# Designed miniproteins, single chains, continued (4), part 14

Each design is a single chain, and the fold is of that chain. pLDDT is the mean over its residues in the fold that is shown.

## One batch from the design tools (miniprotein)

Design m12455
Fold by ESMFold2-Fast:
Formats: structure tokens, C-alpha cells, sequence
Structure m12455 (fold): chain A 65 residues (1-65)
């Protein structure tokens, strides 16, 4: 699935940026992933779920630093 691919690639980018101490760049990666899903015509309800999952992952990783 294209959605699963973008979700996985974005999670990996978020993890990589946070390991480098770049939280703003991690958030930018989430926004880019969301924009790509929108460009592909993914329904807004599914985009919202993906964005929520990515933001939750980001917040959980920040708390572990």
C-alpha cells in the first residue's frame, strides 16, 4: 500500500531526525508525508489517522530523550 509505505518512510525520517536532536525537522517530515498523501488523493479521514499516529510517535520519542 502506498499509504503504508509513506507512513513507514515518514516514521523512519522522524526517528532519524530526533536521534540527531532535530525536532523541528522531524515535524517538517510529518508535514511532507501528509502533503504527499493529500497529493495522492488519499481520503482526509485516513490522512488524519496517519498524521495522528505520526505525531503520537514523535511525542513518545521526545519523552524518551
Amino acid sequence: SQVEKILQETKEQVEQYLKQGKPDEALSAIQQGVQELRRLGVPQSQIDKVEKELKKHYEELLKKQ
Scores: mean pLDDT 85

Design m12456
Fold by ESMFold2-Fast:
Structure m12456 (fold): chain A 87 residues (1-87)
Amino acid sequence: SLLEEADKLAEKARETGDKELQEEFKLKLAEIQEKVIDELEELLEKDPEALEKLLKEADASDLSKEELLADIEARRKKLKALKEELK
């Protein structure tokens, strides 16, 4: 699961005193987040009802399609900024 992978990476980054390994783990976390965003965008295009159901199971669900698109865009912008910082 993506959450399990993220938890393991966060724990390992915290335990590591090596700056290079910390940067590597941050990049891997960004990659996992990009994967999630890509999956959300694909579901929104192909099956918006399935995405809405998934969001209802994960969160209290009154998110409109517009709010979901805005959230996806905000996350992409943050990831792009993070990747530029970690170059």
Scores: mean pLDDT 65

Design m12457
Fold by ESMFold2-Fast:
Structure m12457 (fold): chain A 97 residues (1-97)
Amino acid sequence: MNVIEIVFEAPEMPDEEFLRLAAQLAGEIRKIIEEFEKEGKVKVLDVTFHLDVESRRMTVRIEVEGKESNIEELVKALIEAGEKFGFKVSVRYVEKA
């Protein structure tokens, strides 16, 4: 099992714009995860989303099982999604199998 924490940081923007973009990115992240599970590439045990409006930050914690290359592909897809929405992305492997 891998525990991965991905932090998406937005540039300076109004609260309502940040909330809108964060909601859109969260939807895209859920879609990417569902596609990887549907293809049998990964098994996702848990996904949590934490939103910090003051810091313009959304933290996604994912508990996932799968082949290392498939997990790396998933993380890359999530990074690319965040960057496409204009977020700065940081990844931390909290626990690695």
Scores: mean pLDDT 86

Design m12458
Fold by ESMFold2-Fast:
Formats: C-alpha cells, structure tokens, sequence
Structure m12458 (fold): chain A 65 residues (1-65)
C-alpha cells in the first residue's frame, strides 16, 4: 500500500473511532487511544502516522466536549 493511501486510511479510522465514541456519549480514554495506536502500528503504519491518528482522535473528542 502506498504511504499516502495508508496515512489517509489511518485518519479515516481515527475519525470513525472518535465519532463512534461521541455518538455513544462516551469520552475517549487513554487506554483506548493506546489500543488504537497499537492496532495502527500492527497494520504497518509508522510511529509518526499512528501518533498523528491518535492526536486527531484527541482533537475530535475535545471539540465534542
């Protein structure tokens, strides 16, 4: 998979993850963010790409508060 395609998929996964928690009325926890980061790394993302996805989830969760 191309780097750009993989990064875009990671951002989409992050947005869907955040939206699912927001729709459920739940705050995203640090343990959930760690699970997401581990999952993305296991799919071949770099540390930087996985961290960017985690930061996007944090930003979306904060904006929903």
Amino acid sequence: MKEEQLRQQALEIAKRFAQTKIDAGRKVSDSELNTLKTYLLSKGLSEEQAQQAVELVRKLDAEAQ
Scores: mean pLDDT 76

Design m12459
Fold by ESMFold2-Fast:
Structure m12459 (fold): chain A 66 residues (1-66)
Amino acid sequence: REAVKEELYRRAKELVEEALRAGSTDVRFAVDEARRLAEEKGVELSDEELEKIVTEAAHDALSALA
């Protein structure tokens, strides 16, 4: 479970960084991909946990650009 959360965080961070470099502020696609990956791995995560992971990834991606 924790390993899957870490993988979701890394994937979301990469997607957000790519979106920001392309001039996009829409992170919904990162949330959708994180949900799909969790489902594929058979890990039950609440929408709140998924949103938290993506939010933390987005914050860290923005910090890396500063």
Scores: mean pLDDT 72

Design m12460
Fold by ESMFold2-Fast:
Structure m12460 (fold): chain A 70 residues (1-70)
Amino acid sequence: MVLTGERSRREMAEELVRHAEENDDPYDVFTAATLLGYSDRPLSNDFKSLEEVREYAKEMLELMKRELEE
C-alpha cells in the first residue's frame, strides 16, 4: 500500500473503520480517529479496561462513519 498524503490517510481511516465495524476492534477505531485528526479524544492506552475502550470506540466509530459518509 502506497501513502500519498491526506487522501491516503482518509482511505486508510475508511478501511480501519470498516474493519472495526466488522470485527468489533476498538483499536482500529482509535487509529482511524488519529488519522482523521480527532486528537482531543483519548487513545486506547488511556483506558483501564477493554470494556471502557469498547464503549468509547463505538461512540467514535459512529462519529467517524457519519463524517466519512458525507
Scores: mean pLDDT 65

Design m12461
Fold by ESMFold2-Fast:
Order: C-alpha cells, then sequence, then structure tokens
Structure m12461 (fold): chain A 97 residues (1-97)
C-alpha cells in the first residue's frame, strides 16, 4: 500500500534521528515521509550535515509545540504508562495467589 521507497526513507530517517526524537515525533515524521518522500530526503541531508537548528525547527513544526513542551508531555505520558503497568502487574500477582 505504501511506496517501498517512502517506507525505506522513513526507516533511514528514524534510524538516524532516533536518539534525538520522541516516539510521537518519530510517528509523525514517518507518516509525513510516507506522504512526501522528499521530506525524508531533506531530513537525511540535515542529519548528515549536523544541522541541529533546522532539525529543532522541524521537530517543533511536526509537534505543533515547543521542544520543551514535547519533552514535558513525553515525560508525563511515560510516568502514566509506568504507573498503569505497575497496577496491571499487581492484579496479575493477586490472581496467581
Amino acid sequence: MDDPRAVALAHQVISRLRSILTPEEQEKIAQRILKDPSFGEKLLKLAEEKRYDELLKIRAEISGVSVSTVRERLKKRQEKLEKKKEEEEKKRKELLK
């Protein structure tokens, strides 16, 4: 269904930028590359040239918020998921007693 070239570009971009991108940003970037492969080519070039200022602008654009806001939302979401996982594990242990 998706263009194999676009899928390959999405994989390459995410692989190059995974250390600096949040999971939400990774998903949004992948979806945008699938619709516009030239966007993926631009991101690869920026990553290779170490143009971090341009990458930060793209991250803000993709998320529609500031980088600090994205980081704060990711932290809160991660804390909520961790708490839910602990509650599910406690229920499982009670069922096994």
Scores: mean pLDDT 71

Design m12462
Fold by ESMFold2-Fast:
Structure m12462 (fold): chain A 55 residues (1-55)
Amino acid sequence: SEAIKDIEEALKESNVEQEKIDKLIKKVKDYIAGKTTQDDLDDLIKEILDELEKK
């Protein structure tokens, strides 16, 4: 999906490590598939924003 690609590109532009990007993208896909809780989603959003704000 476009949203997943946009997040991946933003993380790459912020010089986030590829292993970390892969883990975050997997969590996004797991959320879309209904495999995560609301608490996991809130943690995921915060983790992505923290990585983007570093650079």
Scores: mean pLDDT 76

Design m12463
Fold by ESMFold2-Fast:
Formats: C-alpha cells, structure tokens, sequence
Structure m12463 (fold): chain A 89 residues (1-89)
C-alpha cells in the first residue's frame, strides 16, 4: 500500500542521513533531513494519520542527529514539523 512505500522510503532516507552524519557530510545530512520532513508535511496535507504516526519517530531520531552535528537551523525546522505532526495527530 502507499503508506508502507512512503515509510520504507523514509527509513532509507534516515539510514542515508545516519551514514552522511558518520562521514561528517553536513550538506547531505541536512538535505536528506529536509526531504524526510517534506514527506511528513505532505502526509499531513493528505490527511494520512497512519503514515504521519510512522514518520514521527523517524523525524525525532533525525532531529537528534542534526543537533549532534550542530545543524541548528535544520534541527529547528524539523522541530517545527514534529510540532505540526503532533498537532495533526
């Protein structure tokens, strides 16, 4: 189903973001983080609560990675999307 496909893509993006973080690739990590956040905003716009529930823990993990890397602006953006997702659920 569509939700399973979106969640699987999001998990792959998180895996790639973790690998980028290990290599110190700040630009790639930030880009992947924004892509996963954008997927969450789209799921909210589509009214897809099941997908948003599945994406929320991935966003939280991604937020911690951005914070550890010192990517403060990206981390704040993810915090805003997490807040939006929590208000939607």
Amino acid sequence: NTSSRIVEIARELLREAKEAARRGDRERASRLAKELAAMTVRAIADGDKETVRELLPLLRELREIMERMGLRDTARFIDDVIELAQEFL
Scores: mean pLDDT 88

Design m12464
Fold by ESMFold2-Fast:
Structure m12464 (fold): chain A 125 residues (1-125)
Amino acid sequence: SEIEEALKRWLENPDPRFHPLYGPFANALNSGDFEKALEIAEELLKMQQEDGSFLVNGEVDPYVTADAMLALAEAYKVFKKKEFKEAAEKTIKFLEEKLPEIKDEEVRKLVQSYIEESKEILSQV
């Protein structure tokens, strides 16, 4: 899948300018491939853990979790499916509760920024 390929590439050279989950979703939307964008968003629903987190190599990754949150929020705006809203809100809650535990200041700032952006996206629906 594009998500698996993007995540694998990002893991080999992590760069906060890359969106391993949101990037493929946004690219599908921007190219007018709504079927592919929906497929990606539904794959993200299946990847989401019960607590709202997303795992990388079996461990919770705050950046990848925030990246997935952005994609789910925008998927709700585009597709109007409540499952995307519920998933995005679950991840927002998870990240807000875990934000003080993120030791890397730059990652913490990015995650906080993505929380605020996701809330703004959800408010537009």
Scores: mean pLDDT 86

Design m12465
Fold by ESMFold2-Fast:
Structure m12465 (fold): chain A 95 residues (1-95)
Amino acid sequence: MKVLVTGASTEKGARAGAEKAKELGATEVIVASRSKNLADLFKGAKIVEEVSGAKVIGVARVENIDEAIKLAKEFGADYLIVVSEKGEVVEIIKL
């Protein structure tokens, strides 16, 4: 199962997204955030891989949820998980 996690710009957000991806049974994850800081994006991806146990197959920068939905559909994700910087799961969208 393929999942996109968006909003994973903080450790709390990345962890929340990873835990939900694991709960859903994700095997492949794409990690997205609006961050222009590549180090933050790569740290988020590493946390998602370590916590979910899924393979991180890509990282992307997205400005908003509409861009995240388009990206998720293009990559054939089964679910989009939206997380906040505070580590809240804001929304889960089945695709």
Scores: mean pLDDT 83

Design m12466
Fold by ESMFold2-Fast:
Structure m12466 (fold): chain A 100 residues (1-100)
Amino acid sequence: GSAAGRAALERVAAGAGAVPGVTAELAGGTLTLTSDGSPRATAAIGAVAGAVSLNSGFEARLEGNTLTITDLGGEGAVKGAEGTGRGGEGGALAAGAALG
């Protein structure tokens, strides 16, 4: 993933991981969020999935209690780090707003 995409995923991990019942694990360009099945944790995961799916630089996949977010900007031709970085930050900010 791009440095900006990774920074965005780190912000999502910090926000989601602060929600009781949510576990956040960031490995490379992939963020994995796991809900303990509680309504609050499940709602938080759903809110993150919705916010991230609106951003073309990321792919969000929800399977049961596990949400996997992949930074697509690192696999494609990112034409400029600065403009792409702002797009990734917007995704993280939207996810943070959905959580709090």
Scores: mean pLDDT 68

Design m12467
Fold by ESMFold2-Fast:
Structure m12467 (fold): chain A 90 residues (1-90)
Amino acid sequence: KELIEKKKKIVEELYAEARADLDAGVPPQARALRIIGLSLEYILENKDDPELVKWIEEITRDILRARSREELDAVYQKWKKKLEEEENKL
């Protein structure tokens, strides 16, 4: 369950940063750098877990592809659902 809680925290923090930046009208390049920086912190903290690193890379990629709040919210719901499915299997 520790891994699921860690993944939930990463989803929430990446979503919160991306949403706040979008709502504030931060330019796309600056938003990308902020999200990449936050993602890199999580990757470095978990460098010994290649499966988790790959997972962080996948969610980061989805968030970076979101061009609007509606797309970002859809990405958030997708990753929340994936985590709920993982938790329900345990």
Scores: mean pLDDT 83

Design m12468
Fold by ESMFold2-Fast:
Structure m12468 (fold): chain A 90 residues (1-90)
Amino acid sequence: VFSPEEIEALKKAFEHYDKDKDGTLSASEVTTLLIEDLGLSEEEALTWVMLADKDRDGKLNYEEFVDLIETLKLTRPKKVNALLKKYAEM
């Protein structure tokens, strides 16, 4: 479970990539975040987006986004912690 400070950082990261300001992230926006902020390869990022987009609507809401980052913290804890620190300081 994320702390209140980590949740605020995740919200800032979400809003940064939500270019359309519609309250959801497109598959393209999530893929960009995974590559740029978490250092995933394109193949890894596409796999994670596919797994997170259970409804296959091409969009992730904030809850799905938080669940994705929480899962990624299990495999890439240092990268996820760096992302949280980056957006907490913005």
Scores: mean pLDDT 76

Design m12469
Fold by ESMFold2-Fast:
Parts: structure tokens; C-alpha cells; sequence
Structure m12469 (fold): chain A 81 residues (1-81)
């Protein structure tokens, strides 16, 4: 229970860093390595479908936030024109 919460937090931290740097593939690999140190590789392998879904959901959420930020920026630029 506590280990799963720690692993989830660490995975989210690596994904967030990947979104900020633009190096998402590297961030995903480092995130997997980090959670394997918390849960053990065998447990991570069993949870892989769930983890992969969490990563995909995180990417989808980031893309939605990025599109929203772009719209807000375009609206501000139109106000200044």
C-alpha cells in the first residue's frame, strides 16, 4: 500500500520532468527503473499493463493542458494586436 503510493508519486515526478524537458521516452525508462527499485522488477512486470495505462493517461492529460495553454496564449496575443 505505502510502497504503491511511493511508486505512483515517483512515476508521476519522472513523467512531469519528461513533459518539461521534451524527452518523454527517456523519462518513461527512468520512471520504470525508479519504481522497480521501490516495488521490485517482478511486481513491476505484473503491473506493466496498469503502469502503461497510467503513462498513456498522463500523456493525454498533458496534451490537453498544452492545447489549453496554447489557446490562452493565442487569445492574449489577439488582445495585444
Amino acid sequence: SERYLQAQKVLHEYLDAGFKSGDLDSAIKKGYDAIAKILGQAEVDKLKPVIDKMIKDGIDLYQQAKEQAKKELEEKLEELS
Scores: mean pLDDT 81

Design m12470
Fold by ESMFold2-Fast:
Structure m12470 (fold): chain A 68 residues (1-68)
Amino acid sequence: SKEAVTEAETLQREHLDASDEVLKALSSAIGGAESGNTKDGLESAAAVVDHAGDEKLAERLRTLAEQA
């Protein structure tokens, strides 16, 4: 949905100083949302950012995925 894309873009802007891995995961989540695969995209991004050490961002992405 457009709202999920907007939220993912906001998260990317808030985390511009994040690792390349986290930034790529957020970009993938945005792409997934635009393609209609919002839940799968957000869940995949959450797994990547959790592995990168950003547990709080991972929880936010999982919450968005559950609502999608």
Scores: mean pLDDT 70

Design m12471
Fold by ESMFold2-Fast:
Structure m12471 (fold): chain A 84 residues (1-84)
Amino acid sequence: MEKEKAIERLKEEAEAGKLSKEVIEKAIEKIKNSPDVRKGLQEAGLLLAEEEAKKLLEKALEIAKKNGIKIDTEAVKKALEKIK
């Protein structure tokens, strides 16, 4: 797969997932700076998955709050920041 085609597809899929343009640009950089497109896509995918996990967790915290479940939101956010 050509790097340009990989970037185009990644951008479309990430935008469909409602990820920020900043996160998408960081993922594109991973593809551009990789020695090959496969490694670049793998690194970009991991970065996007981490950002999507953060987004889903924020929604889960809102649902828990509405149902009277008390969650330490700061502890959770700090744990996400340590994920590589």
Scores: mean pLDDT 65

Design m12472
Fold by ESMFold2-Fast:
Structure m12472 (fold): chain A 72 residues (1-72)
Amino acid sequence: AKEKAREAAERGIEEIKELGKENPELNELGVEIAQGMARIAGGVGIVAEDAEFAERMVEKIVKNAKEGKFAL
């Protein structure tokens, strides 16, 4: 369970990183915020032993990043 939460976070972080690399017009701060949120979601999933929560939150963060939606 904890390992799956970590893997979900790592996949999300890499996907967001690739988005930033391919789209230099993306707000660099927004990309960094999205990566931070994915790391936090993974950490929460590990602590709560809830891989499903981590996977859903990371997926939502990645989707929002792809749509250019970055929460401050």
Scores: mean pLDDT 67

Design m12473
Fold by ESMFold2-Fast:
Structure m12473 (fold): chain A 65 residues (1-65)
Amino acid sequence: ASLSPELVAHYRRLIREGSEFESALSAYLLAQEYLAVGQEAAARALLDEVTRPEARAAIEHALAT
């Protein structure tokens, strides 16, 4: 199962370059999208890729809910 590459690229851009709010929200939504399609390993791998504390916290929250 694949997420839209354009959608993934858009979220990754906001995670890296957006405001703290945009980064956190985009990280949360991307993690939720991966979980929704059964790609839990990809969602967890986001923690290794993302360096911004607010985005990491959002991914942890997505994985806990």
Scores: mean pLDDT 82

Design m12474
Fold by ESMFold2-Fast:
Structure m12474 (fold): chain A 94 residues (1-94)
Amino acid sequence: SEMLEAARGLLRGLEQLLAELEADPSVPQEVIDTVRALIARLREAVESGDEALIREVAREGLRTFRALIERTRDRPDLRLRFELVAAELEELLA
């Protein structure tokens, strides 16, 4: 499945993002916890192979990352990273 492969790619990208966020002591713990929660849910969806579940998690993730973008107005570096994740989530829903 093209969607399943794209979701696996996004999962790897999110795991890399999480490692980068965890290495930065200025990143709020709430942001780290939010990304970790999405990774856990997306991993379960990917392991299930259920495209409907992947779409559900992508919709929830998109809402979450749009909220993170709004919360990081003072951090253009974090905002850009979150905007890229939001774009990838939108592509999964296309």
Scores: mean pLDDT 87

Design m12475
Fold by ESMFold2-Fast:
Structure m12475 (fold): chain A 62 residues (1-62)
Amino acid sequence: MKSEEERKELAEKIRKFLLEEHGASEEDAEKVEEAVLEGKKTVTLTNGNTVDLERLEKLLNQ
């Protein structure tokens, strides 16, 4: 779906969004970054919340 470079860029954007806007922990932000780099659709955070990476990508790329 995406190149490795595009996935890294998306992972950075999502990490910043989670830390700044969502109030996620650094641990959760790292977990999401790894999931994006692996091309996963969703990831479950330490607090049990599930992040839809496809929807988050659409939101950030508007």
Scores: mean pLDDT 74

Design m12476
Fold by ESMFold2-Fast:
Structure m12476 (fold): chain A 117 residues (1-117)
Amino acid sequence: AAAKEEAKRLAAEALARRLAALGGDVDVARVADPRYQERVLTQAYTAILLRQIGDIIDLEIQLRRETDPARRAALQAQIAAAQAQLAAARATDILQVVVDALPDEALRARILELLAA
């Protein structure tokens, strides 16, 4: 239990710093509160899913405008790959999806080690 709680704290802290830098409504000082950690993690998870959904929509709009069979086939393959990524994210724990998206490789590796314990 303690290792998972530390993993949540580290992930929420890193995300709160990133969201605050982007003008998000987050307070890094509040990440000591487990309820606030869940809020920050859920906000980050929602942002990741919305980005993936946006990528799929953009590809579908391109497909509707494309008349060349080879380019249509390429767009269909890209849509299928993007849909598979979205399905995988939905099947994965929120904390895991968020951790996998962290830009700091050393921090990501540390959190994954805590989650494997």
Scores: mean pLDDT 82

Design m12477
Fold by ESMFold2-Fast:
Structure m12477 (fold): chain A 83 residues (1-83)
Amino acid sequence: MSAERRKRIADLLEKNAEEFYETALQFAREGNFKAAEAGADFSEQALINAGLTKGPEEREKYKEEAEKMRKEVEETMAAVQAA
């Protein structure tokens, strides 16, 4: 696969990760924790796949970003449960 095709795939996966992440946060705020968890899972998987598409040096960075996004969704759910 060409570098240009890899970049387009990675860009699409990054965009999908962002959309799932924002949807997960919204469901977490609404108290729909099942949908929030599903959205977080899809976001994490898309971001990990984007990293795998870009190559080894970026894979670790993308895993760290995925973990950060997951934590923000989990913290949002915990805050709503405490309210």
Scores: mean pLDDT 82

Design m12478
Fold by ESMFold2-Fast:
Structure m12478 (fold): chain A 86 residues (1-86)
Amino acid sequence: SPVREIVEELRKRIMEVMDENNLPEEVKKEIEELLDKAIAAETLEEAERHLRRLAELIDEATKDNPELQAKLQALVAEALARIRAA
């Protein structure tokens, strides 16, 4: 599925950014769980719902790091745009 491939690519990129920025392990786990739910989604609408929840979690987890927030949010926004085009 094109949607699944887009979310799997997003997961890889987010994990790379998280590893470089030493986010708390609990936050990394929650982000991974939402990405795994988006990958397992049977519909485009379900995948988008999980990615919107991921964006909310990123905002809360990275409020004190604007550069990291911008990087992670840009990755999620790109994935959402690609899913809508698929």
Scores: mean pLDDT 85

Design m12479
Fold by ESMFold2-Fast:
Structure m12479 (fold): chain A 86 residues (1-86)
Amino acid sequence: MAEERARELAEEQERLAEEMKEAVEAGDVKKVEELTKEMVRLAEESVRVYAELNPELSEEEVEELKRKAVEHAKGLGKKAVELAKA
């Protein structure tokens, strides 16, 4: 069920946020980059689940939401890499 999947994704996001914080504090740039790729995957899946819960959205609207979510996740990852390189 899409609602249960949304909960699973929220739990995965919380776990990734915690792992990202630890990787940044450790200065582990490679781990930060790997976690950033996982954040991008979760962003794409979150938009997919959101589209399933909101069937009135057009395919074009879903694609735009996915693009924006991915760009946001990549931006956060780039900032985390900069912090880890300290």
Scores: mean pLDDT 82

Design m12480
Fold by ESMFold2-Fast:
Structure m12480 (fold): chain A 74 residues (1-74)
Amino acid sequence: MLELSPELRELRARLAASTDPDRETEIELVAGLIRAAREEYGVPKEELEKLVEEYIKTEGVSEEEKEILYKAIE
């Protein structure tokens, strides 16, 4: 199996442990972490897309929030 970077593993753990803090703040934090993983750790776009899709699947993200998350990958 492809091994995630430490930051991406922490992001997954935080998403799974989310206790519904302010949704807008959560989306901004997730977008920031995705951007850091892309820019600082060089995580492949395909792996970031999988993470975003899993978040959308579990959290019921709106179209506006989805655009923010996908923008963070680019």
Scores: mean pLDDT 67

Design m12481
Fold by ESMFold2-Fast:
Structure m12481 (fold): chain A 105 residues (1-105)
Amino acid sequence: SSQKLLEEAKKAVEEAVRADAEGFKADVAAVTETAAKTLDAVVAAAEKAGMPILAEYARRQAELLAELAAELAAAKSEEEMIAAAKAYIERLLELQEELEKELAE
């Protein structure tokens, strides 16, 4: 179920932050930089394929990741980092559900 997957993902990020908070932050920053550098190519490929919804999804996913990276950079405690990471996972699931509904219509 989506709820079980969501709870497992939230537990995994909490464990990752508690094990190595600075490493987690550095990894998210690296992934965010890679996503930013590849976004234009992903968007262009989706638009060329006649799938503008995938281009919009890619932009929104990159925006959520950049927001997480900024929240982690501003975080003053592991608890703030965990809260930001869990919120990011919830927003990703919501975005995935929106995409599935749009593709079904």
Scores: mean pLDDT 85

Design m12482
Fold by ESMFold2-Fast:
Structure m12482 (fold): chain A 87 residues (1-87)
Amino acid sequence: SAPPKVTVRVFDSSDEAERAAEELKPQAEKEGITVVVAEGGTQLNASNKVLEAIKAGKDAILLTSKGYGVPVSEGIARGASPDPVIE
């Protein structure tokens, strides 16, 4: 039983991140994947949504934009670590 996967994508703008989320939602819904957008002022909510998905045993895709953030959500967003520990 592998742990749930979290995929992080960083966009140049929040509008691009939101647009990508809307494009991904139909396919993600089909696959049981949770799509989360981290945007200015809501980074803690985004982190909590990712945690909810993990607790539910669902894979998550976290979409964020450059240039805003609490270090925690920025750490998650940029911490799409090439680290093999999540295999």
Scores: mean pLDDT 64

Design m12483
Fold by ESMFold2-Fast:
Structure m12483 (fold): chain A 84 residues (1-84)
Amino acid sequence: VDFWDQLIELSESLRKWFESVGIKLPEVMTRREFFEALKEALKKFDEEPLDPLTGVLLDEMSEEQKKALIDTYIKVGLLKEVVP
């Protein structure tokens, strides 16, 4: 399975943050869907899509940096891997 098609579980705090910016997300989604949702959430502030956890501009991220962002969110407990 592609890295981006792997499922993740969102923490309650992260889901509430997205809901506060008008984006309602399911408890489980793909890594790709999460990254796109994060990008859209930041666009709603009419600001540069700077990731609040890592401080990196989302639109300027390489593929490796995007994957590292997902790994960072998992490490800090904001996301959990859904193990088959």
Scores: mean pLDDT 72

Design m12484
Fold by ESMFold2-Fast:
Structure m12484 (fold): chain A 63 residues (1-63)
Amino acid sequence: SMVEKIAKPLIEKGLLDESQLEKLKKLSSSEMGRLYRLGVISQEELDKIQKERIEEALKKLKI
Protein backbone atom coordinates (compact mmCIF):
# COMPACT_ATOMS: atom_id res chain seq x y z
CA SER A 1 0.00 0.00 0.00
CA MET A 2 1.04 3.64 -0.33
CA VAL A 3 1.13 3.94 3.46
CA GLU A 4 3.80 1.23 3.56
CA LYS A 5 5.85 2.96 0.83
CA ILE A 6 5.70 6.30 2.66
CA ALA A 7 6.36 4.79 6.10
CA LYS A 8 9.31 2.59 5.06
CA PRO A 9 11.85 5.46 4.92
CA LEU A 10 10.63 6.65 8.35
CA ILE A 11 11.14 3.16 9.80
CA GLU A 12 14.65 3.06 8.31
CA LYS A 13 15.39 6.46 9.92
CA GLY A 14 14.12 5.16 13.28
CA LEU A 15 11.19 7.60 13.41
CA LEU A 16 8.54 4.87 13.19
CA ASP A 17 8.48 1.20 14.26
CA GLU A 18 6.68 -1.83 12.82
CA SER A 19 3.81 -1.69 15.33
CA GLN A 20 3.12 1.92 14.38
CA LEU A 21 3.05 0.89 10.71
CA GLU A 22 0.28 -1.64 11.51
CA LYS A 23 -1.76 1.14 13.12
CA LEU A 24 -1.24 3.38 10.07
CA LYS A 25 -2.72 0.63 7.86
CA LYS A 26 -5.96 0.95 9.85
CA LEU A 27 -6.46 4.59 8.81
CA SER A 28 -9.73 5.57 7.19
CA SER A 29 -10.06 5.68 3.39
CA SER A 30 -9.90 9.50 3.43
CA GLU A 31 -6.68 9.46 5.45
CA MET A 32 -5.25 6.82 3.10
CA GLY A 33 -6.19 9.09 0.20
CA ARG A 34 -4.18 11.94 1.69
CA LEU A 35 -1.10 9.73 2.10
CA TYR A 36 -1.55 8.37 -1.44
CA ARG A 37 -1.57 11.90 -2.90
CA LEU A 38 1.65 12.65 -1.00
CA GLY A 39 3.10 9.53 -2.64
CA VAL A 40 2.64 10.99 -6.15
CA ILE A 41 4.77 14.06 -5.35
CA SER A 42 8.52 14.09 -6.10
CA GLN A 43 10.81 12.15 -3.76
CA GLU A 44 12.45 15.34 -2.47
CA GLU A 45 9.08 16.87 -1.57
CA LEU A 46 7.86 13.57 -0.13
CA ASP A 47 10.85 13.27 2.22
CA LYS A 48 10.19 16.80 3.50
CA ILE A 49 6.43 16.63 4.09
CA GLN A 50 5.87 12.92 4.84
CA LYS A 51 7.18 13.35 8.39
CA GLU A 52 4.59 16.01 9.23
CA ARG A 53 1.75 14.14 7.53
CA ILE A 54 2.65 10.84 9.17
CA GLU A 55 2.97 12.58 12.55
CA GLU A 56 -0.46 14.17 12.02
CA ALA A 57 -1.96 10.76 11.17
CA LEU A 58 -0.23 9.18 14.19
CA LYS A 59 -1.74 11.83 16.49
CA LYS A 60 -5.23 10.69 15.44
CA LEU A 61 -4.30 7.11 16.41
CA LYS A 62 -2.33 8.21 19.49
CA ILE A 63 0.71 6.26 18.32
Scores: mean pLDDT 57

Design m12485
Fold by ESMFold2-Fast:
Structure m12485 (fold): chain A 95 residues (1-95)
Amino acid sequence: SALKERQIAMAEESIKRALELLEKFIPKLTKEQRELLLKTAEKVLPEELYKKIKEIIEKNKDAPEGSEREQVIALAVVTVALGELVFAEMVLEKA
């Protein structure tokens, strides 16, 4: 149905947007926060999305941590983006 197709398209766009935010803000997280994100993603995301997050973290393993203010903003953005990925994936599974 047209409604189901629109729901799938919206969920796919949400995943794309969330991944773009994660690429931008993961480098600003502390090393401990990146490790916590990786462990959380492994538990709550499908393998394909987990691998993408793992690649972003690995690519930025030697990146300097952001300022304290950047770290706080990055944590908030990453938290929202991870939640968006989890919910969008649930929508796709039920579609």
Scores: mean pLDDT 85

Design m12486
Fold by ESMFold2-Fast:
Structure m12486 (fold): chain A 68 residues (1-68)
Amino acid sequence: SKIDELLEEFKKKLEEAKSLPLEEFEQYVRDEIARVEKELEDLSEEEKKKALERLDQIATEYYLQKAS
């Protein structure tokens, strides 16, 4: 599905961005989240909610790894 493709791409991009300094990584994550949110605008409310929940989970995991 489009959602699964967007989330897989998001995860891959965050994995590649892990080499950035923490502040640059945080900015990159914010920009990527905003980009994905725009791509979800045409989806149903339920589909957006599920996608955003999964997106937030992925972002949180990477932030915890980077901030530890």
Scores: mean pLDDT 79

Design m12487
Fold by ESMFold2-Fast:
Structure m12487 (fold): chain A 86 residues (1-86)
Amino acid sequence: STLDRLLAELRELAATETDPEVRALLEEIIGLIEQIGTIDPVVAEVAARETLELVRELRDASVEERKAALQRFKANLEKALAELQK
């Protein structure tokens, strides 16, 4: 699935990330995606299809660009999770 691919690529980014703040953001994002996937795998799969290419672009981005993009992604995932838990 696209969700499995997204999670695999996020885990690879976390494993190779040298910046501790970016690594922490990647680990938090992985946890949020796994939670969303447990509650609603269809919502998680749709979100994964929309974001996979953006995550791939992070491999060549600067530390500051990765941090900004991941902070935005985390905020969006937190909103999605909160909505699903209503």
Scores: mean pLDDT 83

Design m12488
Fold by ESMFold2-Fast:
Structure m12488 (fold): chain A 78 residues (1-78)
Amino acid sequence: GAERGARLFREAAEQAKKDGNPVAYELARKGAEAMERGDPIAGVRYAQQAADENKKAGSPVTYEKALEAARAFAEAAQ
């Protein structure tokens, strides 16, 4: 549900912070906020953008976590 999606976004944000990727951090944070306010469409969009930014940075671990968050939001939207 929403709590799981927000948690995965927060984990992705913390990993992006450790990797020095401020753009991915900000997108993951916005995704968590979108889930918490019940906006799954915006949440999915931010999660996908965060996943793409983590992939561009060459960090497969952060990419996988952001993608998992996107899937959690998509499930909550159904």
Scores: mean pLDDT 72

